# Designed miniproteins, single chains, continued (5), part 53

Each design is a single chain, and the fold is of that chain. pLDDT is the mean over its residues in the fold that is shown.

## One batch from the design tools (miniprotein)

Design m17834
Fold by ESMFold2-Fast:
Structure m17834 (fold): chain A 87 residues (1-87)
Amino acid sequence: MEAKRIEESRKHAREVAREFLERFGENALKAYAEYKGISTAELYSMSTEERTEMLNKEMEKLGVDVSLAASITDKAVVILLKKTALK
């Protein structure tokens, strides 16, 4: 059942987000740059506000809390949350 899968995925995402927000806050931007198809060099040329706005905008489209999304460093996890959130 997808509903149970979504609940488990969100619980795992929250736990992972809590750890990764502290450990990999900066690496989250790099992970999302790859997910978005943007070069890390271009991402570093952006201001902190522009990078944050880009992440927030993409995560809002996915229907995920920006605070949780920003802490995710693995693009596979981001894609998984996107697919599970759609259904």
Scores: mean pLDDT 51

Design m17835
Fold by ESMFold2-Fast:
Structure m17835 (fold): chain A 71 residues (1-71)
Amino acid sequence: EKREKALELIRKALRGELTPDEVRELGEQYGLPEEVIEDIVKAAEYRRQGKGIEAVAYAMRALALVMDEEL
C-alpha cells in the first residue's frame, strides 16, 4: 500500500535514516505523488541541516497530502 510506504519514508527521513537522494529514489519506486516526494525530500534536507522545525513542518505537510490521497 502506497500510504504505508509514504509513512515509512516520512518516519525514516525524520529519524535521519535516509538521505534526500534516497528519499527521492524510494518515493519514485513506490509511485508516490511528486508533491509528497518533494515534501519528504525537504524534511530530510532540513533534518540533516539541524533545522528541526522546518523538517517537521515539511513532514506534516507530506502527512496531510498522504491522508488526502487515495493511496
Scores: mean pLDDT 83

Design m17836
Fold by ESMFold2-Fast:
Structure m17836 (fold): chain A 77 residues (1-77)
Amino acid sequence: SSQRQQMIQRMIDLARRDAEELEPKYPEEAAKAKELVDQAENFLQQGKLDEAMRQVIYAEALISLTRMKEVVDEKEK
């Protein structure tokens, strides 16, 4: 639906922004997250909403794990 498409697009936008924010310190993790976001955008353009949602959730999970790693790295180093 149009409402679900808009919701997924907002999630994609936020995940892309978060990945870009992490890129200077965690370029490899940021690149992997961006790849998942690009896959989500591609599925969304094809109208594959469930597949798009799955990819953006995977991107969000990776971003979350990377942020946890950043907190640990800042405390130890």
Scores: mean pLDDT 85

Design m17837
Fold by ESMFold2-Fast:
Structure m17837 (fold): chain A 65 residues (1-65)
Amino acid sequence: SADKGNDLAGKGAESGDLELARKGAEEHGKVYGEKAKEGALKAAEGGIKKDVDEADEGAAIAGEG
């Protein structure tokens, strides 16, 4: 589900666990499609790196999906 994907992606970003963030993005993609998965993963990676621009770009891509 989308809620499950968002929870897993958020936990991955918070803990710096890129694998957990990827699992969250895959769950998000199952509900909203491939662009949503790509955006969610990019947002999580930006969060882990503390790169605000990358996180914002990922969130925008996820919103388009």
Scores: mean pLDDT 65

Design m17838
Fold by ESMFold2-Fast:
Structure m17838 (fold): chain A 104 residues (1-104)
Amino acid sequence: EMLEWTKEQALEALERAIELSKKSGKSDLVVSGLATEETIKAVEELLEKEGYKLIASSKIPVSGDKYLYIGYYSKELTEEEKKKIEEEVKKAEEEAKELLKKLK
């Protein structure tokens, strides 16, 4: 059976999962666990703040105030994020061109 998460434990584990996802170049994140509705809300709010969109979720009542929660999230690059990356690449190209000019 799944370990029951406190709100603090769930958020800490989620922050680590987000960091690992960013380092691996993956846009998808799956969150699962046995939690209260309050903890599930906090998890959803943190993921939304980090730019993840909820694609699909399941919330199954287990006992008392506890739910078996599974959420599938995806983070796609926005047009603004794409533009920022393009601007950074252009800046790096201009700096490289200036360095090459100093060698001639």
Scores: mean pLDDT 68

Design m17839
Fold by ESMFold2-Fast:
Structure m17839 (fold): chain A 99 residues (1-99)
Amino acid sequence: SENEKEAEEALARIQGLTKEAEDALRKGTDAVKAGDLKTAEEYVKRGLELMSEAAKLGDAAIARSTSQEMKNRLRQAGQEASDSFNDGLKAYQDALAAA
């Protein structure tokens, strides 16, 4: 259905934004290790902005979805994205504490 197509497109967009956010966090952590705290802050801010956009897209897609199965897939993807990003954010914070 068109509704399922929109949900699948939202899922792909969320996954793309999450990957970009994780890449930004990794670059932020690398910048901390290199002693470039200004660049680190810029990358972490970018990662947080991307995750905020992914969360908004996920919430909207869940609200619009007519399928319980699709709602469950979107919630699962959001949880996995959040867990992975939070692991990366902890690694960033640990690197800052060690610097």
Scores: mean pLDDT 87

Design m17840
Fold by ESMFold2-Fast:
Structure m17840 (fold): chain A 100 residues (1-100)
Amino acid sequence: SAAEAAAREYEAEGRLGLARRLRELAELGAEDAYAAFVARDRELAARAAELEEEAKRLIAENADNPEKVLEIEIELGMELIRLGVERLAAATEAVRAARA
């Protein structure tokens, strides 16, 4: 299944929590819940890419200010962690919806 293939990919990336939830979706045969998860996951991945590009721009503009560069890098890191948690939450919600 598509969910099982995605679980193997995330497992290879070290995203074990996300991989486990996707295996649960595969076992349930929950195609609609998986499709909803994929749509949300793509949205969150796009937001992460936008944040990374904005951070690159801000770092380049502040290349002469190491303290400001560090602040930008910390903020980006925190936002990427938050988005990672949101992606896991989306997979968890998909499993919950599939079991309802």
Scores: mean pLDDT 85

Design m17841
Fold by ESMFold2-Fast:
Structure m17841 (fold): chain A 85 residues (1-85)
Amino acid sequence: MKLVIVAEAETEEKARQLAKYFEEKAKETGGGKVSLKGNTVIFEAPYSGTLEEQKKLVEELRKEAEKIGAKVRTVEIDQLEVKEE
């Protein structure tokens, strides 16, 4: 079971800021992987909580990404795939 979030920032500097935030969240979720490709940040974490907890995590990550001018493009949750801007 796996949560995957893909976010795109306007600049590589903003992407690095988002990657740090995702790394902190990875520690909270019992581990996870953060990958940076130019201005794109990919967050992968094992799903260990409820669907409600996953939705709350996604919303937190989206709000933080938006604060730094990044957009969440893809969210994949086990049993649910949501594609956003």
Scores: mean pLDDT 70

Design m17842
Fold by ESMFold2-Fast:
Structure m17842 (fold): chain A 64 residues (1-64)
Amino acid sequence: SMELQEKIEELERRMEELRRQTQERVRELDAQGDFRSASRELFRTLAELGELYVKIRQIKRQMA
């Protein structure tokens, strides 16, 4: 359905924005030498991307 496709597109945009924000934050932390905080930001982002991935895959399964 169009509604499910729009939801997928919204989730994909959220993934792109999350990656962008995390890269900016990691760059700032790296510049400060705060590699531990940079690592934690990357881990947190990977977990959130994983949750969005699951949601997208579940919606695609419903559309098939």
Scores: mean pLDDT 89

Design m17843
Fold by ESMFold2-Fast:
Structure m17843 (fold): chain A 97 residues (1-97)
Amino acid sequence: SLEEELKKAEEEAKKEIEQLVNALNAADPQRGKEFEEKMKEALKKDPEEALKEIEKYAREGVEFANEKHRALGAEMEKARKRLVEALKKALELKKKL
């Protein structure tokens, strides 16, 4: 069902956000906490605005991590790409519901 596909896409997005939060916490606990708070606030917005803000904050997180530790930044970039794909899928499914 569309509802089950949406739930899976939202669960994938939450999983990738958790990976990004954990990676940033490893680099800088304060930055990780700020990122988690920004993600929670963005997720409360309309899906298109949420996608834009989350993509922006995830990109900023990748840039920060990459400056401190290139391998960590590379892992976060992969998670960011998966997060954006999951959010785009969720947005398309929400438009159909």
Scores: mean pLDDT 85

Design m17844
Fold by ESMFold2-Fast:
Structure m17844 (fold): chain A 76 residues (1-76)
Amino acid sequence: KLKEEYEKAKADYDKLSDTNNAKVGQAWKAAIEAEKTDPEKASQLRAEADKLWQDTNAENKAAFDKYAELKREYEG
């Protein structure tokens, strides 16, 4: 039971981290491309990418903390 929960939490964290990194990367790319034609929109998109980075970091931390807790229980 505990091993399965630990392995699932690790897999969930890895998947979430990869997905969130891809989302942030795409948001930054959109902002960079907008700089060429609409600097005002580019500024807005950069702010949105920053917010997304902060939100995804919090989400990743929550998933990591859950994985770390289960790892400690499994290894203890």
Scores: mean pLDDT 83

Design m17845
Fold by ESMFold2-Fast:
Structure m17845 (fold): chain A 60 residues (1-60)
Amino acid sequence: LGEGELALLYKLVAETARFVAEISKNPELAAQDRAGAEDAEAEIQRLVEKHPELKPRVER
């Protein structure tokens, strides 16, 4: 799995977790999903830091 593919996978995970947190009526589960999204977003930033050429792919 390439770095670009890994970055897109983390982007999908982060967006999905954010969406689930937004629609959740359980505040504890919503907090866990938000934390998961933040972790995935941090991994994207780490990958972009090493490979700046990935930035356009994750910021579409």
Scores: mean pLDDT 78

Design m17846
Fold by ESMFold2-Fast:
Structure m17846 (fold): chain A 88 residues (1-88)
Amino acid sequence: SKEEAKENLIKVLEELLRQVPSFSDEDIKEFIEKAKKVLDETDNFDSIRNKLQEIIYELGKKNNVPDEELERVQAELLLYINILKSEL
């Protein structure tokens, strides 16, 4: 279901962000709450993809994540978001 796919995306995003040394627990919590809000407000794939990528980019820049690591995180995030596309 759409609801299960969205819940699963939130879980995998949380685990992905926990692997980034520059992110605090507070940073991860802030990202997850913003991501949940995006998913609650729209089923439009392009909007979800663009907004989640914007949020992670801003968080990465705020925490001085190295460009190579941020690019890797954004690529992994995109792979998980693309799995959601088939359920929307």
Scores: mean pLDDT 84

Design m17847
Fold by ESMFold2-Fast:
Structure m17847 (fold): chain A 79 residues (1-79)
Amino acid sequence: SSSVERLKKLIEELTKEALELLEDDEEKRKEVEELKEEALKHLEEFEKTKDPRSLARAIGHILRIIGLIEQARLEKRRK
């Protein structure tokens, strides 16, 4: 339970950072919101089933949000 709550907090913190970096990019903001919803959905599935594949899918979506943050930081440095 505590590990899932920590992952939920991580998703919220990463989503906030991504949306702040992507303030002017509506398409990427939508992608971040969709990745957040999918990550949370798979975490809820993991809480119910304890299936490690659901946890792996949630982590995959988290890593994709991190990738968008890194891309946004690179684009800001190029301006």
Scores: mean pLDDT 85

Design m17848
Fold by ESMFold2-Fast:
Structure m17848 (fold): chain A 65 residues (1-65)
Amino acid sequence: TSILTGMAIRVIGLGIDSGSELKVTVKDNEITVSGKVTTQKEIDELKKLEEEAKKRGIKFTLTIE
């Protein structure tokens, strides 16, 4: 079971819950999140995921507006 897969699922869930379409790409040891966020809650949760990924040695890239 991959930590990367779990984190990607959490990102997708955030987009669904907030009504925003977030795109997530998992490649090698990197998670890339792109799209347009509409709520501060999404930004806060994505930043928490970024910090969790960093603690696990996973590169987390946010390309959101």
Scores: mean pLDDT 77

Design m17849
Fold by ESMFold2-Fast:
Formats: structure tokens, C-alpha cells, sequence
Structure m17849 (fold): chain A 58 residues (1-58)
């Protein structure tokens, strides 16, 4: 079911990433697939969701 939720999140956010990546990130960060998908959509293709973007506080 987690993979199915990740598939839905990827579709909903229009991401060009495999749902398996979203599942892996969700498990690592103990976050929902929607949270991971939203973070990836915000441009966080790498780095942690909780780590914010690479941009230091400008």
C-alpha cells in the first residue's frame, strides 16, 4: 500500500521520479509519500526534506 500511495503522490505532483524512490525516502524519514512528493516538487531532488534547500538563510 505504501508503493500505491507513492504512485498516487508522484502522479498528483507531476514528478518525473520512480515511486520506489518516494517509498524509500518515506521509509528513511518516517514521513508520508505525499510529504516526500511535495518536497521533491519544491526542488529538493536531493538532500533531506527536513534539511531544507541548499540555500543557506539569505
Amino acid sequence: SLLELAEEAVRRYGLDVPAELVVRLARHYDAGPEVIAEWLKRGGSTALPAGEPLEPRP
Scores: mean pLDDT 69

Design m17850
Fold by ESMFold2-Fast:
Structure m17850 (fold): chain A 83 residues (1-83)
Amino acid sequence: GPLLEGARAGEKYAEEKVDELGIKPYEVRARVDGNTITVEIRVPSYNVKAIGEVDLNKSGLSPEEAAKAAAEKAIEELKKKLK
């Protein structure tokens, strides 16, 4: 449904952005838990995990927009942890 499709779009967006940063290998997963879309990025070589979350009800965003926003948050946390 739209939530799962949005989550997959968020995963793809996060993968493209992590590729642009030259970080490999990585794992990206998105999930929906209630009204929250979560994007998780793992970089096993650095033992680092970064998570971004967006609440669908509070944000007023579509599932795809919320998933991309969650991906952006995860990428910013990843950048902080790789310092």
Scores: mean pLDDT 82

Design m17851
Fold by ESMFold2-Fast:
Structure m17851 (fold): chain A 92 residues (1-92)
Amino acid sequence: MNETRIKAAEGLGSMETLIEIAEENDNSPKVKELRQQYIETIKNNADAIIKELPTLSEEEREALIETLKKVKEIVPELSEVIDKIIAAAKAV
């Protein structure tokens, strides 16, 4: 597996974890620190996700767009990054 694919997978996994954290509704300091780490991972790995978009099927890109919409609702501070990824996914 190449480095770009690993970074893209880490970013996508961080999105799923942020959704899970939001569903648990835990506002403890430890969870706030973990949430911030996952947010930074998504920001740092956004370009890797965009680079891997052409390797995804149409169905996989549609599923990703739905996940991105959920993350945008849960984490408004990622809105700009998420909108960039959605725009890139739609342009494939």
Scores: mean pLDDT 81

Design m17852
Fold by ESMFold2-Fast:
Structure m17852 (fold): chain A 65 residues (1-65)
Amino acid sequence: MRKVAQAVTAAQIRAVGEGVRLRFEEVDGVVAIHTVDDTPAARAMAEEAARHIEEVTGVKVEVVT
């Protein structure tokens, strides 16, 4: 699924550019986004990435803090 990998990569690049630490994991067809630092910025970026990935790929995304 190329679109999932592309969406995850874009989200990772954005997080690095903003100095936010996010970890992405794919388990049993579900994408999990872990906020390494529990900050409002990290949480907002994780939620935005989750929404984008769900919209473009149709896979389920979970945000884990």
Scores: mean pLDDT 76

Design m17853
Fold by ESMFold2-Fast:
Structure m17853 (fold): chain A 80 residues (1-80)
Amino acid sequence: SEVEELLKVVREAWELVHDPSIPFEEGARRALELLKEAYEKYNHPVIKKRIPEFEKALEAGDYQKLLDILAETEVELRKL
């Protein structure tokens, strides 16, 4: 299902941010790209609202906020 595909993308994005072997800026930017690609493909409102929040947290260098956004996105998608 579309929701299962989106959950996979969000989990991959979370791994990119969380992985200590990947530099923070690289992981976060790659995670943002995955979210943008998922939005382009599926046009899902949950992903749409989270992209600007994620961009803001990335620009602020807020590691914990990036993880919180991804965790909340997964919770919202699981309720669908």
Scores: mean pLDDT 87

Design m17854
Fold by ESMFold2-Fast:
Structure m17854 (fold): chain A 86 residues (1-86)
Amino acid sequence: SLEELRAQAREALARSRELLRQVRADPMDEALLAELGRAIDEAIRLATELERLAPTDREAILLGAEAGVLRIEWTVLRKAYEKSKA
């Protein structure tokens, strides 16, 4: 259902935010960084599907935007991690 998809998108985004907090506290944990990346991918997929089904829904658009910002943050953290190995 649309409401179930909405709840799943909110949960995926909340999980991504918590994982981002954990990665920032331990930026050398490669497993946490990988888990954050997967969580953000899930949030983006769910938000994209929600927006497809409800294209004028403000929350759907905002959830997608928030997931996009998390992807940018993850990319910065991943690049910093790769540089730390050099």
Scores: mean pLDDT 88

Design m17855
Fold by ESMFold2-Fast:
Structure m17855 (fold): chain A 68 residues (1-68)
Amino acid sequence: MAEEERRRLEEAYQRWYERFKKLADEHGVETALAAAKAEIDAASPLERRGIGLAVHDFLLEKAREEAA
């Protein structure tokens, strides 16, 4: 059911949110974006959604920090 799908999406989101933060911190946002793109290309539709949402949320937080 959608419950199992939602759990997998949330797991992908949490893993990639933390990974994206670490990559951006160590190698810059462009490198983190390239890594996310490669993973999205290889991922299932469910994982792709989770990864994309994690990247989107991180970039929005960064944009708000820079605007402040």
Scores: mean pLDDT 78

Design m17856
Fold by ESMFold2-Fast:
Structure m17856 (fold): chain A 63 residues (1-63)
Amino acid sequence: SREERLREYRRALFRYMVDNNLTPEQLAEKLGVSVETVNRLIEGLIDEISDEVEAKLRKALGL
């Protein structure tokens, strides 16, 4: 489901940040998305993301 995929992205994103010692700002720059988008994903406040953002997340996180 979409909700399950967003939860997977949230977990992968958090692990990626910790493993690479990145701030949300640095992660946003690396992904080519807004800091607001990164923060909302980490907090679980996003119910939908664009196909472009999803593609960037999948590529960067190796999903």
Scores: mean pLDDT 78

Design m17857
Fold by ESMFold2-Fast:
Structure m17857 (fold): chain A 92 residues (1-92)
Amino acid sequence: MSLVEKAKKLADEMANATTEDEIVAKSRELLRILQQLVDEGRYEEALNVAKYALDKLSEASERETDLDVQIAIASAIIGVAVTKTVLENLLK
């Protein structure tokens, strides 16, 4: 499985996660893969993954009613959104 495929799968799994612990663990792994793509100079692929993850997490956020899970999703969104903004600035 490619890093891009693994990262997109993590985003899908986070969007379907029912526990704070699962979202936190998968969020850390997703951000690690994004950092690896950046370190390898794969900025366009990293940006594509970040955009995909933000779309999936935003949809999950709108459906979530558990406060702890909602906070975990919001924290993941912030981390990915910061990465997306940095990548957009690097690609200018």
Scores: mean pLDDT 85

Design m17858
Fold by ESMFold2-Fast:
Structure m17858 (fold): chain A 78 residues (1-78)
Amino acid sequence: SKIDELKKQVEKQIEELITLIENNAPLEVILEQILKIQELIEQLVSELKSDEELAAFLKEMAPLFERYQKAVAEYLEK
């Protein structure tokens, strides 16, 4: 479905963001990736019609957000 495709793209782009942060990519590149993820999330939220679907998505993405938070914390220590 279109929702499943958007979920997969959001997951992939967040994984790419984590990789960029872990590799100390230039801030401009990191910011461009964040904007791309924001656009995809806005599209996904527009397609989700129920709070149940949104809650399920957030639960599914929790491990990836934890990895992102760790990558940001390590980046800020450098």
Scores: mean pLDDT 81

Design m17859
Fold by ESMFold2-Fast:
Structure m17859 (fold): chain A 68 residues (1-68)
Amino acid sequence: SAVEEAKKEIERMKEEALAAPREERGRVLGRMVDWVDERLKKLSEEDQKEVLKVFSEQLSEVMAAIRA
């Protein structure tokens, strides 16, 4: 499903951000935010809520690692 694909991509981008050098983490985070924003525009309201929940959880972990 579109929701399943979005969840997997968000998880992948989180791992990419956490594995990135400090100076690259902001760039990866920015790309992640942009990707989610564009994907949400193509989803139903119910699917948007599910994706946003996962995004919020993953984003919290990435932001804790960046502290920028």
Scores: mean pLDDT 79

Design m17860
Fold by ESMFold2-Fast:
Structure m17860 (fold): chain A 84 residues (1-84)
Amino acid sequence: MEEKLKEAIEHAKKGVDLLRQGKYKEAADHFERAAELYDELVKEGYEHLKQPAANAYLMAARAYEQAGDVEKAEEFRKKAETYL
């Protein structure tokens, strides 16, 4: 649990930094990994992580949109809707 949570937070932070640098595809990859880790924790019963999971999926979608990958952006928006 703690290791997955720390890894998810680290990926989310790296995603934000890369997004600020205009490295949209790399940012999307980090937000995607953060979202996957939060999603795993939600499935393990940590429901308070639903909002972090949704946020990470939405950030990945936005980063993919900015990178020009509309198909992946739509996929990750749909994943975020699972928690909304």
Scores: mean pLDDT 85

Design m17861
Fold by ESMFold2-Fast:
Structure m17861 (fold): chain A 88 residues (1-88)
Amino acid sequence: MSEEEKELIEKLREDVEGLEKAYENGEVSKEEVEAAVRRLIGLGKKAAEAGKLELAREMYKLALELAEKYKLPKELIDEARENLKKLE
């Protein structure tokens, strides 16, 4: 990954950690966590289409970890997992 891509992933990890803390404290809804996972999957798909496979993999990993941790709908877990598998 480029430095720009590494900085983007670090920022996304920080945003995810902040979202997790906010959710656990009751400051955001489960639907907002689901929306964040959908955004990460969408970003990963765009990165993969652009040939940025390592960036896409990191985005899908973040989406999958968040979805599994909070037991989000199976559809989101399966989509993140399938997209990650396609890059391996």
Scores: mean pLDDT 84

Design m17862
Fold by ESMFold2-Fast:
Structure m17862 (fold): chain A 59 residues (1-59)
Amino acid sequence: MSEEEKKKLGEEMRRLEEEGVRALTAGDEATAQRYAAQSRELRDKLLAAGASQEFLNSF
């Protein structure tokens, strides 16, 4: 996975996390769970591709 691809996926992961928090705050647990699952999948994919925790925390 390229550095540019990792950055794009990290930004998408952050967006999904923010959407999940908004859904949870609004009481939409089902939507929050879907966003959390999608974000977790992207996080796992980035870690498998060699991304560090520091890189993931930069988003």
Scores: mean pLDDT 80

Design m17863
Fold by ESMFold2-Fast:
Structure m17863 (fold): chain A 84 residues (1-84)
Amino acid sequence: SALVEETVRFILEQLEEFAKKYKVPEEVLKKMKAEIERKYRELLADPSMTPEEKVGLLVGTAQRLLAEYLGLSLTLPPMPPPSP
């Protein structure tokens, strides 16, 4: 689905901007991006979910990774928007 592909690209872009702003180590960013890409491939293989459900799971995975890095819970607020 184009929606799911656009969402994964957006998440990866947001992670890179977050890493740039907060000086996240490149190795940590690489691991976060790999986890998102792994989840994306897993979701593409599952025909039982709607594109909207897949988007929700991708966003949830990104939020979990940021929460783990920051030592926060899964109730972490959304990632900051990309710089203009």
Scores: mean pLDDT 77

Design m17864
Fold by ESMFold2-Fast:
Structure m17864 (fold): chain A 78 residues (1-78)
Amino acid sequence: PPSAEEAAAKFERDAEAAIAELRALLEAAADPEALAAGAIASLEGAVELAEELGAGERAREAAERAAAAIREAAAAVA
């Protein structure tokens, strides 16, 4: 089983990969703000799961960084 540290590191890597993919989707989106809002809501659900695994603080920090990057990408495309 993963340690809390390993779970948090995986969450950070998965979030970074998802943001890179989402950036391309935002450039093609008809409503980048709506797409960004949906992605941020999905991150909130992932943080709840990470909190149950004892990695909540690090996962929340990663999610906050990811949400900021998503908002910036959406603003740059709009």
Scores: mean pLDDT 72

Design m17865
Fold by ESMFold2-Fast:
Structure m17865 (fold): chain A 120 residues (1-120)
Amino acid sequence: MGLPLPTGPLEPDFELSAEADGVKVEVRATGTPENVTRAAQAVIRSIVGQLEVSPHPAFQEAARRIRELMEKGVPVRDALSEALRLTAQALKEAGLKGTIRVEFDEEMRGLRAGGPVVPA
């Protein structure tokens, strides 16, 4: 891991998607802006890693372009949105169709951060 991560907090409870001719990639995240931002950075890093291990030229090009976005210091929301778009396009060029969904749940409503006996 040597890639700079995009910075800047995301709004809590976000949904981003990208579509290319029958391929859709969706990310949903709920939680604090800090935790959602960390999750988005981890998702971008994971996408690059998965694309880089594929020998398909479309995936290699997508990984390269996402790395360039990260190196330019693009805000995390914009970097994630573009990463999803490039991934959907690469999957389409590889002849794949369908929907990929990634969901991040920080903590379910009803769990107390301060302990089991403390009211909200």
Scores: mean pLDDT 68

Design m17866
Fold by ESMFold2-Fast:
Structure m17866 (fold): chain A 84 residues (1-84)
Amino acid sequence: SEEIDKLIELIAEKQTEANERGDDETLSVLSLAARAVSALKNGDKEGFQESVKQLREKGYEDLAKAIENKDYDEIKKLVEELVK
């Protein structure tokens, strides 16, 4: 899906920005989001469920829920809000 590919590209961009700022927590969260979205694209149900679970355990419930609901607009919004 073009929308999934654009999300993967956006998350990768935001991972670079978080890394350049030394924001290890945001980088960790974005890495989990990247794994979840890539798992969704590739049909990796186990990787998807584990990544979403880890996002919840870190307290990122809204992001985890948006990913589970495949709400690409909300995922984009929340990812952009992590790196402002």
Scores: mean pLDDT 88

Design m17867
Fold by ESMFold2-Fast:
Structure m17867 (fold): chain A 100 residues (1-100)
Amino acid sequence: MEEEIKELEEIIETNERMIEELKAETDPDRARTLAVSALGEMQLLARELNDEELLAELREITRQVLAETDPERVKELTIEALRRTIKRLKERKEELKKEL
């Protein structure tokens, strides 16, 4: 359980860093590549956590991002997805701490 909490903290930090990278990215093609990569990693994480609700939300956002032609909207949608994922991970971390 202590190792699981540590892993969740590392994933939270990685996702927070990814938000800052997306905000700073000025190249639309690179922003799209980062967004698609981030969404793929979040979907894999949702599967590993057996969070079917989060996985469904991330799949819908990924569909929207792939259809989106505005790079600023791609960034906004992906950052929103990252924030939702971070919130879910923080909630899971607090639940694990209560079991300690």
Scores: mean pLDDT 83

Design m17868
Fold by ESMFold2-Fast:
Structure m17868 (fold): chain A 120 residues (1-120)
Amino acid sequence: SLEKLKKIIEKYRKKWTPDMSDEERRALIREIAKELNVTLSDEQIDEILKLFEEADKNGDGYVSFKELVETLEKKGYIKSNTDLFRVYLIFKELDTDGDGKLDFPEFAAFLLVLRESGII
């Protein structure tokens, strides 16, 4: 449920800091996936981490909707206005603090939802 997803994001947001190591970020992705009952390979975890690093263009540890869309379009995941609208709706649901940006836990959860939706 969306309520369960939002509670998981809030739980892991409190554990995340912008200065976390790549090893700590990988562990965070694995724990979020486990809470969502999603099985990820080590390669899939590394892909999520790499996408975050590519989308976080200014290196502040937060991804704006614009940076997210540009990264997904560059990877060829957004093919139509329908795909873009679906991405927008999911982004709005997961931006629980309403600042127009995703932190790392919100970003990881966002990518997992996109994978389940068949967008990526």
Scores: mean pLDDT 78

